# Ledger of designs, part 53: designed miniproteins, single chains, continued (5)

Each design is a single chain, and the fold is of that chain. pLDDT is the mean over its residues in the fold that is shown.

## One batch from the design tools (miniprotein)

Design m17818
Fold by ESMFold2-Fast:
Structure m17818 (fold): chain A 69 residues (1-69)
Amino acid sequence: MAGEEVDRVIDETYARANALLAAAGLPPISRKEATQIALTGIVSDEVYRRLAEAARRTGAPVLARTIPK
């Protein structure tokens, strides 16, 4: 697979998660955490709870539920 695809998924995951968190006034995730999520599809309980709270506050869908591999 092209490396550009992996980079795009990482960048999008990082941007989307932090945009949602910022909109809700919650602390951001690190790029390292976004990379792990993008590559493994696994969201830590801490990050998931933070994203779920952000979605609840903003009315946006939870990013973590459908992260592409």
Scores: mean pLDDT 69

Design m17819
Fold by ESMFold2-Fast:
Structure m17819 (fold): chain A 88 residues (1-88)
Amino acid sequence: MEELYEKAKGLLTAVAEIAKKAGVKKIDVPVDESSLSPEELEAIRRAVEETNRENPEVEVRVVPIPASQAEAAGDEQSAWLQEVKAKA
């Protein structure tokens, strides 16, 4: 649980940092809530809230996406994460 929070917080912080450099004030993070456990969803929400508190210039929001779009995004994310882990 804390591990997922830490990972989500790190990713959201990196995205917020890039957004600040690009002059973007709002970021929507698409999340397939149906593929997440209640504990995982809680960890992501907590990470978003903390990122917003630390980066008041950028508003980060969690946006639910339909399963069909989440499937495509999930395949890309899982493939990318597997490649990163394989090279580590």
Scores: mean pLDDT 67

Design m17820
Fold by ESMFold2-Fast:
Structure m17820 (fold): chain A 79 residues (1-79)
Amino acid sequence: SPEEEFEKLYKKLVELWKKTKRISDLEPHFIELLKAFTKLPPELQKRYLPDIKSIVTFWKNIASPYYEEFEKLYEEFKK
């Protein structure tokens, strides 16, 4: 399910983040996690948004173009 896929990707990213903070190592996993997040039902997106925000804030500081897509989605849920 989209929920199980998201949780699996999130766990992989958390484990990798414990080992490295290099953006080149983390970026592919951030991208896959964001793609999985956008496929979640709206109620689950709202639930996981704070956790995703903490991860994406680190990535935003590196000026990732994918952050803009995430932020646009967040604004839609803030309505």
Scores: mean pLDDT 72

Design m17821
Fold by ESMFold2-Fast:
Structure m17821 (fold): chain A 78 residues (1-78)
Amino acid sequence: GEAEKLAEEALKKIKLGDEYIKKGRELLKQGKATEGTGLILRGIGLKIEAGLLGKKALELDPNNELAKEAYERGFKKS
């Protein structure tokens, strides 16, 4: 249903956000401070958005395990 779709979208955003944060950290190690910091901030934004989508999915279906995962992982400090 709708809750599952929102949870799946949220998990995709979490995966992309985690990837951006990881790439940004590698750029920082290379001395590319502006590029690295920008990518980390984009990744954090994606994870926050994902957490909000996961929360909305939980409001629609409180027992949806995928939605619970998205909510928890979205607001997790990376």
Scores: mean pLDDT 83

Design m17822
Fold by ESMFold2-Fast:
Structure m17822 (fold): chain A 106 residues (1-106)
Amino acid sequence: GKEEALEYLEEAIEHLEEAKEAAREGDVEKALEHIREAAYYLGLALEYAQRSLSPEEYQQVLAQLEEVEKHVGEAVKALLEGDYEKAVEHLGKAIEHLEEAKEVVE
């Protein structure tokens, strides 16, 4: 239900926060591992959200996740270029959009 969608969104946020910390320390491999884990939990969150939200609320969640994907992509690019400050900035923006998705589900 909604509770499971929220729980998985919180897991995704936790992993993006860990990715942000790893990026700040220049640990590219650990940052990418946590980004992958966040993606996994986002998939689970979407499955539960689709079952428990109105179509309008679900579309709002999808719009926020589109922004998450854009910022995560920019973060991955920055990590591979050695621009850890930029990676941290984009991971922070991804987390902000994920918090907005949580607000829609609540």
Scores: mean pLDDT 89

Design m17823
Fold by ESMFold2-Fast:
Structure m17823 (fold): chain A 69 residues (1-69)
Amino acid sequence: SPSPSEEEVEERLRKEIIDLFTRVFGLDEERARRIADELLEMWRNAASNTRTVNSLEEELAALRELAER
């Protein structure tokens, strides 16, 4: 099985975040997409420094803060 590329990981995370916020938290799809885009941009910047998917707990906390806007 092929290893997921960075692009594939980002796309999967984006879809999971959107699904989570629309289904579980009941947010509007447009708002969920904006939150996902902002989180992924933050994650990309953090990942370039040293952060990995192991920091997802921190990213989920950031998502909650964004959802409360």
Scores: mean pLDDT 69

Design m17824
Fold by ESMFold2-Fast:
Structure m17824 (fold): chain A 67 residues (1-67)
Amino acid sequence: GPVKQVVVARAPRGPDMPTMRLTTKKNADGKGNTILEVSTREGPDGNLELVATLSSQEGELIGRLVR
């Protein structure tokens, strides 16, 4: 069906924007480390997007999710 007009919503920006970094590892002696960093950014439509970046402990990018 036809798409009706939608209102673009955006959250406040600036230094108050939360950024989270999670390091996932099960055993210090056996498991590799994976770093999950979650932050927010302004998307191309001016709406805030949640960005999740998954990388290895050596800084190699494994994956990225934007929503």
Scores: mean pLDDT 53

Design m17825
Fold by ESMFold2-Fast:
Structure m17825 (fold): chain A 80 residues (1-80)
Amino acid sequence: MTPEELLEEARRLLEEAEKEEDVVKKAELVSAALRKIMALMTKEQQEEVKEKVEKLSEEYTGKELVDKLLELARELLEKL
């Protein structure tokens, strides 16, 4: 898969996640998008993302955590 294909798939997954009302399905879509985004990153950038995800997981739960992870994924995508 090319970097452009990974970027486009991540975008599509995030758009689907925004429309998804089921928290579990939304979490699956966001997780898939984050994996695609992280595949485009260096090891150091991947470690920074993991630290941010862990911090959000300590601060938020349920739907609010998934919404915060979606925001993180969008921010990361914009920086690529």
Scores: mean pLDDT 83

Design m17826
Fold by ESMFold2-Fast:
Structure m17826 (fold): chain A 73 residues (1-73)
Amino acid sequence: SYELSKALEKVMEAIGNESLTDPEVKERVKKVAEELGFDYVKFDDKNNRVILQKGNYIVVVNEKGVEAVFKLE
């Protein structure tokens, strides 16, 4: 959706093309995701990515952008 697209743009700005294993980057992403109303945030250090949930959508984001989007139900 347009709203999800805008929220993801803000998450990507918070990442700033930096590693998602960096504690400072994780803190920025977590804060922005909480502000934007994401229901779930999980950092995957092994694969340098973050897994986000907003409503029925699960989004996987890495330092270069959105890797995958899944719709539940």
Scores: mean pLDDT 84

Design m17827
Fold by ESMFold2-Fast:
Structure m17827 (fold): chain A 115 residues (1-115)
Amino acid sequence: SKAVEYLKKAQEYLGKGDYEKAIEEIRKAAEEDPELKELAELVIELIKKLKKEIEELEKELEKTEDPEKRRELVARIVALELQMIGAITSLLLVAETKNEQLRNELLAYLKSFLE
């Protein structure tokens, strides 16, 4: 119950671009529900990696005047943001449902991506 509340707050913070607060809420969810710990740690690692990539793309976007290149940078940023939203939404669904198959599928996805 509390873990689900923390993950909903994490989704809100990610939607606002507040990655640090989102990570803090995911950590709180893992403390309330230790069964989520491995998934939560992998989702946090994913958010940290994607955040760094988004920050570099945003810096490049600030220096880019060519409309086509700007479009490509924005599309990449949006794709990374959607990937973070997908990961936290999946973690929330695992926390709510306790579905072992969903847990295993998310775990496989995160491990494959983070390798």
Scores: mean pLDDT 89

Design m17828
Fold by ESMFold2-Fast:
Order: structure tokens, then C-alpha cells, then sequence
Structure m17828 (fold): chain A 74 residues (1-74)
């Protein structure tokens, strides 16, 4: 999962819960622009009450860290 994909899933979840607003949309754009990590995006999701999505993003982050460690073979 990329940062952009995580942000898109976060935006969709917020929209489905009816809490998405223009201010939050700007924050999501800043996450991509400032190259925030999946860990930081997951923390923001928890702050907004999206606990299930936050856990999913954290698991993806942990898997990516493990896979990147194994890719050092090249």
C-alpha cells in the first residue's frame, strides 16, 4: 500500500461516516505532499475514530518494513 492509497482509503471511510469536510481534505493532501509515512497516517486515522482502518494501515506498514528488509539482497 502506498501513502496515496492509504489517504484515499481514509478519505472514503471519512466520507462514509459523514465526517469528511474541506478542512480534512486539505490535511489529506498535505500528508501526500509532505511525504508522511503510513505510520503517521494510521495515527491520524485513530485520532479521527477510524480504529479499524488505522489497524489495517499499521499492519500494511509492518509488512512493508519486513519486505524491504528482505529486499536488501540486491
Amino acid sequence: MTVEEAVERLKKALEEKGILNPSIELDLKLFVKNKWSLREIAEFARYLGLTDLAEEIEKEYEEQVKKNREKRKA
Scores: mean pLDDT 75

Design m17829
Fold by ESMFold2-Fast:
Structure m17829 (fold): chain A 76 residues (1-76)
Amino acid sequence: MTEEQEKKLAELILEAIENGMSEEEIRKRLAELGFSEEEQEAAIKSVEAMKKALEGNEEQRKKALEILEELRKFLE
């Protein structure tokens, strides 16, 4: 994966979490950006894990927010 593809992936993951995108919508957007089926599944699993963590206990939410902050920093 190139740095450009990694940035596009990170941006889509952030958008998916912040806007509550469906699995189908995430998969469609990733396919349009040229990501493989394996990369699409990995991204969807990451978004689902983050959403679960944000709905979890205080420690899980703190870790999820920290990861989201790292992704935002990566996009700078």
Scores: mean pLDDT 78

Design m17830
Fold by ESMFold2-Fast:
Structure m17830 (fold): chain A 69 residues (1-69)
Amino acid sequence: GASRRAALEAHRAEVLRNPVDPSSPLGQVAEDLRRIGDGLDEGIARARELKAQGASEEEVRAAIREGAS
């Protein structure tokens, strides 16, 4: 029922809030992946802006590459 589903979702959210100690190797990997993701998101946003301004495919690809680096 709905109560059981809500309890399972609450438990999942609790685990996700504090699943891994940030000082652990797994926590460090998660942080590194987050930083890479943030950089890629910024690169993609910049690439979309450049594309909207009529920039070349090379410039658009360069923005994504820079975000990934």
Scores: mean pLDDT 68

Design m17831
Fold by ESMFold2-Fast:
Formats: sequence, structure tokens, C-alpha cells
Structure m17831 (fold): chain A 87 residues (1-87)
Amino acid sequence: MLLEAELHAALAVSGRGLGRAEAEAQIERLKAISGDEALAEALRRGVEAARELGAGEAERALAEEAGDEEALRRIEEIRREAEELLA
């Protein structure tokens, strides 16, 4: 579920107005507590994507252009879940 982790991280950073340094600090804490380096790296990629591409908008645009309805629905569900967590 690495794509979902990346998208969640991107949306969380953008939606909460977290600065990059604060997001990276939270990721380091998650890594230290869970020991899950793969998850931490996926979250870091999500933060980088949010910085460059606007919180998963690029992923949605690509899925829409490809006509991948399943990917579009999955992205919208992840976005909704992230927005609820950030509300």
C-alpha cells in the first residue's frame, strides 16, 4: 500500500499546513516507534510529492487522463479519508 501511504502523507502535509521540517520530524518519530523504514520512506516520498505536485493532484490527473476509473475512485477514497483525519 505504498502509493496510499505516499498520498496520505501528501494530503496530510498540505491539508494541515504542516511545514516540511515538521512533517519530516513526524516521519522520523514514526520510524523510531514502528521500526518500519519502508513506510517512513514512502511517507517521505509523499511529502516530496506534495511539495512539487500539490498534494496528490498530479496522481489524480494522471489517473484521469489514463481513464483508470478504479484508480480514480481509490484516489478519491484516500483523499476523503485523509481530509476526515485532518478535519
Scores: mean pLDDT 56

Design m17832
Fold by ESMFold2-Fast:
Structure m17832 (fold): chain A 82 residues (1-82)
Amino acid sequence: SGEEAFLKALGEALEAARRLVELQKRVGRTPAADQALQQADQLGRQAGELAHQGKYDEAAELVAQARDVLLAAIEALKATLA
């Protein structure tokens, strides 16, 4: 169902956010990582409004975008350490 896809994407985005925050605690904050967290928060809020309206497919797409932004920020921060 659309709701199932939304909840799965939400779980993935929350895990990515947790990983990025933990990584920042170890290596320090960066403007790029802070911006990624802010963008993901904005996308998450928009997705929450869509989910409240029953628009789970659209909500899932926004949460998947938030996940991808967070994952990209994690990889960029890791590359700085290599």
Scores: mean pLDDT 88

Design m17833
Fold by ESMFold2-Fast:
Structure m17833 (fold): chain A 57 residues (1-57)
Amino acid sequence: MDSHLDSTRSAYDLARQNLSSGGPDSAFQSAYQKLVDAGVDPDTARQIAQDMVQHLL
C-alpha cells in the first residue's frame, strides 16, 4: 500500500503523453508537478522527472 507507486506511474504516463504534444519541457513539468503534489521531496521529484523524460527520449 504505497501512494507513491501510483503517483510515480501516473507521472510517467503524463510525461509520455505530454512529450508527444508539448515536447520534453511539458513532459518534465507534468511529471515533476504530479510527484510534488503526491508529497515527494522537490529535489527527488526533479531527479525522477528528469530521468523519466530522458528515458522517453
Scores: mean pLDDT 78

Design m17834
Fold by ESMFold2-Fast:
Structure m17834 (fold): chain A 102 residues (1-102)
Amino acid sequence: GMDMAELIGKATVAIAKSIDENPDADEETLAKKIKDRLEKDYGIKVSNVKVKKTDTNVIVSFTIEDTGEDVTIVLPTPKVRKTRPVEPMSPYTPGLNAVIAS
């Protein structure tokens, strides 16, 4: 089956795109868009999607229905204007639940 690391990588990309396309969206609106993108574009079914925006980070928490595990992904908050080139990265947050520990 799909490795958890691969699934988390795909989820991270989907979340980053949702944040990038909806920079001014409320946390609840962003959570709904993230869930929709994960389900429709990436085939990842999730529940309990919660988004917390801080001055430095966007913290996204959700449950992966395929595994039943809770995941938290932390991404840097983009500034009000996009001023830096951001390329897709594969770094996972060290604070994720031990779901990707081998």
Scores: mean pLDDT 70

Design m17835
Fold by ESMFold2-Fast:
Structure m17835 (fold): chain A 62 residues (1-62)
Amino acid sequence: MPDALTANLLSAGGVAYAEQGDGEAAARLFAQAGLEIEGKEVLDLGPEGANALAREASLRAA
């Protein structure tokens, strides 16, 4: 399980990839942060949804 700092860094990377439209890279980073999600689902959620996933990963790792 990643620690809170690692989860925050992975989630930030996931948000950055989602904002660029790279759902597969975003999903891979969110999975490493402890949130299993598919690339197309990340793209469907959009930037606001990706930020919500990052917040959830941080809360789960704390």
Scores: mean pLDDT 74

Design m17836
Fold by ESMFold2-Fast:
Structure m17836 (fold): chain A 75 residues (1-75)
Amino acid sequence: ELEKKQAEVEQAYNLFLQKLAQGPEQALAVLPQLDQAMVLAAELIKIDPSKAQEVIDRFNELIERVRAIVEELAA
């Protein structure tokens, strides 16, 4: 159901933010969970396109954050 998929995406998003607050290494450790959440978000977009823009914007912010972490660790 739509509500269940939204809850799963939100949980994965919040988990990543929680780990990011602990440090970049901890955030990277949960990237597989974040990747799964993005798959669920893509399914959510197919079910309700009206929510697509909000979900895309939110995950684009996370992608930029992840990129910054990767660049920091690579330097």
Scores: mean pLDDT 69

Design m17837
Fold by ESMFold2-Fast:
Structure m17837 (fold): chain A 80 residues (1-80)
Amino acid sequence: SEEKERLLKNAEGGINAIASLVPDPEEREKLRKQLLEEVKKLIDSGASEADISRYFAEKARELGDPELARILELEAQKLE
């Protein structure tokens, strides 16, 4: 649907930001592909743009970037 395409396009920035936390180019590309598939599944299950931003915040925390997690959580709050 057009809405799902919009959500996926808007998620590109978050996917790239999270993937950039991994310095190795091969591992970064692998993570980017994994994030893309997880985001597609979230969108297919009815996730909102705010839900997707919170998902990226959790990934930022897991990868050791609490500042990026804070930014993404604030972005999710703006989308509600």
Scores: mean pLDDT 87

Design m17838
Fold by ESMFold2-Fast:
Structure m17838 (fold): chain A 68 residues (1-68)
Amino acid sequence: TLNETLLRLARKEAEKLLDPESAKIVAEVFDEALKDPSATPNEAVERAAALLDEESAKIVRTLLPVPA
């Protein structure tokens, strides 16, 4: 699905842009979102951001393309 593709791409980008501990948190949150058919990519991003420091949270929020 589109949501699954977006979460997988965002997870891969997080590994490139974030430190290993922050990337692990993002991966765990996104993996849980992939198991929940009602979860949106935006909700997964906000859940991960809430668990990270301000700088990492800002990076995570840039991982999804802005809906046109």
Scores: mean pLDDT 76

Design m17839
Fold by ESMFold2-Fast:
Structure m17839 (fold): chain A 63 residues (1-63)
Amino acid sequence: TETYTFTGLTPEQAALVAVMIANMYGAEVLVTGTPDRLVVRGKSPKGEIVGVAEGDTLTVTIT
């Protein structure tokens, strides 16, 4: 499992980056949570991608 953290993003930018990463893997994307904490999940045959956008921080985990 690898985890990457990005800071200095607006919540909207963080959510867009997370969705873009999931789409690059060709994954089905499910967005859940609240405006204060958005969770983007993508599943592909090669792994699972979870992006958490909270405040100005985006944390992306690839399993």
Scores: mean pLDDT 73

Design m17840
Fold by ESMFold2-Fast:
Structure m17840 (fold): chain A 67 residues (1-67)
Amino acid sequence: VLTPEQIQQRLQQVVDFVVKDFELNATREELQAQQQKIFDLYCALYDVPQEQHAAVLQQLQQYLQSC
């Protein structure tokens, strides 16, 4: 089971990948527009069980607000 801090670190890696790959301006608005893509990539890469999807989404939303 991952801690919220570990989830945040992994989310940062996925966000950095998406921003770099799509050459996005890393503004809050751009990251929020790509929220679904970031979420989908995170769940696929780390094989997140369905029961934890809501928790991951909440952590992603917190991460994006801290930017």
Scores: mean pLDDT 73

Design m17841
Fold by ESMFold2-Fast:
Parts: structure tokens; sequence; C-alpha cells
Structure m17841 (fold): chain A 94 residues (1-94)
């Protein structure tokens, strides 16, 4: 199931953030964007995962971002971060 894959990638992202592994975090951020970008049901499901931990997630994402040395990777990280925030705002905030 696509939703099961999204949940798995989200859990792997959280693990990478806890370990301060910027490369793994970027990998799973990219995979989450690719899985959800053209699928409203997938985006709503991702939003449901973001809602309960959004503040903690923002703090952890910022810490990992500060560890990235490559400018292209920083740009890619910001684009994925913005995507997650847009999904949260579009489907998670009422």
Amino acid sequence: SKLEEIKEKFEKLLEALEKLDAKEALKYLKELVELTKDDEEAQKFLASLLIPIIYELQVKLRKVYDLIEDEEEKKEFIEYYRYLMQIYLKYGVE
C-alpha cells in the first residue's frame, strides 16, 4: 500500500533526524515528496502524520539543516521542508 510506504518513510525520516543523519534525512524527505506530490489522498495521510508532532519535527529538521555543508543539499532540504509545511497548512490546520 502507498500509505504504508509513506508511513515507513516518515518513520525512517524521524529515525534519521534523531541520529542527526543529514544524508538519510534528505533521502527520506525526497522519497516522501515523490510519493505524495501528485496524490491528494497521500498528501492528506502525510498531513495526519505531521499534525501530532509538527513542532518537534520543525525543531529536529532545523538541527539537521544546520549540519548540511553542501549548498545544493541545503537548497533541496529547504524545498522539501517547504513542501511539508504546505501540506501541513493545506490539510492539517483547521
Scores: mean pLDDT 87

Design m17842
Fold by ESMFold2-Fast:
Structure m17842 (fold): chain A 68 residues (1-68)
Amino acid sequence: SLGEQFKKLAFEAVKIIKELEEKGLLEEAKKGQKLMDQGKQYANLGKLDEAVKLFKEAVELGKKALEK
């Protein structure tokens, strides 16, 4: 379900942002957090599909940053 995707991606995004911060990738962590904050705003408005999209973008950004 969309709610299950939201919960999974929220957890993954939080974990990845924390790992970016721990590795000193502070600019990338800040960008990921901005995407997470936007996603949370959409979720609060009941726009869960937009929230899922933004959380996916945060996860992908973090994974790309961690490849270095």
Scores: mean pLDDT 84

Design m17843
Fold by ESMFold2-Fast:
Structure m17843 (fold): chain A 116 residues (1-116)
Amino acid sequence: ALAEYQEAMARLIAAMKVASESEQSPELREALEAAKKALGEMIAEAEGKTLSDKEVEELGERAMKVILARAADPALASPAVRAAAAELSKLSPEELARALREALAAVKALRPKALA
């Protein structure tokens, strides 16, 4: 459970990084916005806060900026994130959008069991 969650998180981080650096298709932009919103929702839930949609969006945007900055730094990026990013960088924008959606779905499915 925890190991699968960590792998799913590494893949999500890598997919967000590659997507942010890639040419933005409409599908890829939509997948990135969904991931950003989900990050804000997960943080609000973890902090036990009831936030407005705007506050959730602001949290997600700040969280993504921090995550992507760390993923871009070779000294801070985990080997799992770097390996996933190398694989994902070979994908088309459409395949990358699908990978990002799949990674986000895996994180959402695994998170309750990993953090229980």
Scores: mean pLDDT 77

Design m17844
Fold by ESMFold2-Fast:
Structure m17844 (fold): chain A 65 residues (1-65)
Amino acid sequence: SKVEEAIERLKKQIELLKKQIDINRAHVASLPPDSPEAQRYRRIIDVLEKNIETLKKKIEELKSK
């Protein structure tokens, strides 16, 4: 179904965002904790986590139809 295909696309997007979070967490772990660069990567992680929550909400909306 179109809904099923849309849900699978959103799940794949979430997987890619989780991979991006892992990469950015690895960067944070490799840097001094108080560095401006580490703070920048932490802000990127926050944005990616919010994007995942938005996509999860979209999946639940699609499941209700």
Scores: mean pLDDT 88

Design m17845
Fold by ESMFold2-Fast:
Structure m17845 (fold): chain A 100 residues (1-100)
Amino acid sequence: SEVKKRSAELLEKAYEELREARAAARKGFDQAVEEAGEAVDYLTEARSTDPSLAPAIAEVERQLALGLKALREGPEHTDQAVEHFERAAEIAREAAEKLK
């Protein structure tokens, strides 16, 4: 359906930005926040387009928040943040694939 196609496109864009947030995590908190913000914008549009995605998007947002929290705590938590951003990206990718 048109809704499924649009939702998949938005989740794929969120996946791309979550991958950028993962890369930015090794550069620092401010860079990761910027990329995470772009991902949240796409996730918000996807949820508005298909409200049935709300549970999956909530888990993506939860993992993203945990990653940012880890980065705020210090450089020793960078690997933990990367794992959370990787999990967020994987959930977004899986949600997009299920719509195809």
Scores: mean pLDDT 88

Design m17846
Fold by ESMFold2-Fast:
Parts: sequence; C-alpha cells; structure tokens
Structure m17846 (fold): chain A 60 residues (1-60)
Amino acid sequence: AAQERELPGRIALLIAKKGGLTPEEVADELGISRSTAERYLDDLVARGAVVKEDGVYKLA
C-alpha cells in the first residue's frame, strides 16, 4: 500500500497517544512536511474524526 493511504490512520493513532497535536508536531513525528500534515488533519476534521481547538488537533 502507498504510505499516503496509511497517513490518516497513523495521524489518528499519534493523536490518541499524545492527547492532541499541532501540525508541526505531526510533521516532525511522521517525517512529512507541515503542509502535508495540515492537509491530512483538515481532511480528518472534515470527516468528523478529529476536531481543531486553538490550533491543536484532537480526536473527536
């Protein structure tokens, strides 16, 4: 499978372990750009899996 197809699941697991993360923290942990992290996080918010509060992304 392509790595990009696993990124949403990896991001969700990382948020679950850490309680909440900024796009920069996700980017650093997964070795991706901040812009890529923001794109996937915003997609997860659109799906209702994650919420954004004061710049921090948390599981819904």
Scores: mean pLDDT 78

Design m17847
Fold by ESMFold2-Fast:
Structure m17847 (fold): chain A 70 residues (1-70)
Amino acid sequence: AVLKIVLPKSVPEAGLIPLLQKYDGVVLSAEEVGDKVEILVEFPDEEKAKAFAEEARKRFPEAEIEFVES
């Protein structure tokens, strides 16, 4: 399962690392777009992707998180 995370540059990307490790997320790409960072992350299953998204929204309420499964 793949998630797209859009995070303001004012929020340190390093803050995501513990959550990525907790849910076995693998960063596929990270791209700077204006004042934001767009990150694509692959998770081993949809349950871990959903759990990560819920916890990340609580920790980073300004983050935009969506599934990018085709």
Scores: mean pLDDT 79

Design m17848
Fold by ESMFold2-Fast:
Structure m17848 (fold): chain A 93 residues (1-93)
Amino acid sequence: SIADLLARLRSLGAQAVAALRAGDVDAAVAHLRDFGRTYVAALEAVGASVTRQIAVELRTIGLEEDIRWGRLSAAELAAELDAAVAELEALAA
């Protein structure tokens, strides 16, 4: 269900943020990748356009690069992932 996907996204987002806050870049990137894949699956479940799905994949790559280059704080990652979950909740309503 979409509710299960939203719960999974919140869990994965929290794990990515916690890993980045701890300085574990590899774990943060791994959890972000799982978040991105789960988010695309949720977009498919709510009938979102292919263009929106591609935009999410590109944004995930951008966040992954920013994490690897130290250009993104844990607080900024939390804000990005929280905003993504809120947008998906609005689409599922």
Scores: mean pLDDT 87

Design m17849
Fold by ESMFold2-Fast:
Structure m17849 (fold): chain A 60 residues (1-60)
Amino acid sequence: SLGEEGLKRFIDAMVEAGKEAERLKAENPELTGREYIDYFTEVFNKKAEEIRKELEEKLK
């Protein structure tokens, strides 16, 4: 179902956002917890918006 596919894609987006945030922290050891969370949130939101648009296209 589209709902199950969408959920999996959002979970994958969270995992990828976490990996990108961990990479940023490895490259920037001085990164604060707030900056880590803000970066994670920005990356996840961008991926989530792309997923939402793709799912909406499938529902047309």
Scores: mean pLDDT 80

Design m17850
Fold by ESMFold2-Fast:
Structure m17850 (fold): chain A 90 residues (1-90)
Amino acid sequence: ENQKLIDEAVREVEELLRKASEDPENAVEYLQRAIDVLREAAKKVPAHAGAFEEAARLIQETLDKVKQSTPEERKKLFEEALRRVRELAA
């Protein structure tokens, strides 16, 4: 059951990061939702809370950079965040 919750949270975050890359105008909203998903997962699976909080921090850093970035830089930031989330899931 815990593994299913972890897999579902990671999948939802990956989808939100893809949406942010494809729809830069709403990127801040997608990134904020990704942070919320990870924080909720940390509450549901305390044994893995550290990993989810680390992922949430990475997404928060991406969000902060997006506010200061060009559209070209934003796409690269989203791709890097997606790569890091996938590494966390592996």
Scores: mean pLDDT 77

Design m17851
Fold by ESMFold2-Fast:
Structure m17851 (fold): chain A 61 residues (1-61)
Amino acid sequence: MSLEERLRARGLTLEDVAKRLGVSPATVRAFLEGKLQPSPELFRALLDVLGVPDEEVTVLP
């Protein structure tokens, strides 16, 4: 399941995620579309915002 689908399932918008990560909504969109690969720190923070435990990793190709 894609990160975008997880955001929709959680009722989160790009703006909500961007606020929590400290980045622009355009940056979050780029992560979800695979146009920009987040740093390990941002990826961990993104998973935390989505409520994904460390043992359940979402892969961004």
Scores: mean pLDDT 69

Design m17852
Fold by ESMFold2-Fast:
Structure m17852 (fold): chain A 65 residues (1-65)
Amino acid sequence: MKVPSAEEILKMSPTELAYAGSLILSDGSEEERQEFVERLKKVYPYMDEEKKRVADILIKAVEAR
């Protein structure tokens, strides 16, 4: 699956971001998950509060061991 770009992430709704993140978490490689988290962190300051909540959940899911 293609990891969304920083620009694509910023254009997504919170629901769209949650859906894209769930696909990367289930079907993505470890490299794709790390790239996605890096892009989320890069654009995080520009997100609204609802989108930040989704990003926080996705980042924690990838970083959990």
Scores: mean pLDDT 81

Design m17853
Fold by ESMFold2-Fast:
Structure m17853 (fold): chain A 71 residues (1-71)
Amino acid sequence: LSPEARALGIKAIAHLLRGIGSELDGNKEQAIRDYKAAIEALKREEELLGYTSPVNERLIKFAEERIKELE
């Protein structure tokens, strides 16, 4: 795994965890921002790798669904 792809994966997970925490605290605006950042990082990771992993697919879907629910 390239250093760039690994860094994006770690960044995405960090944003997902922050998003979940913000959502639990009732901070919808911050949760939406973190989920969007996670999706961006995951999609960029997929672009660098040239493929979509099942894990990344599920994480993107999760974040997209949470954004829709919170908006």
Scores: mean pLDDT 83

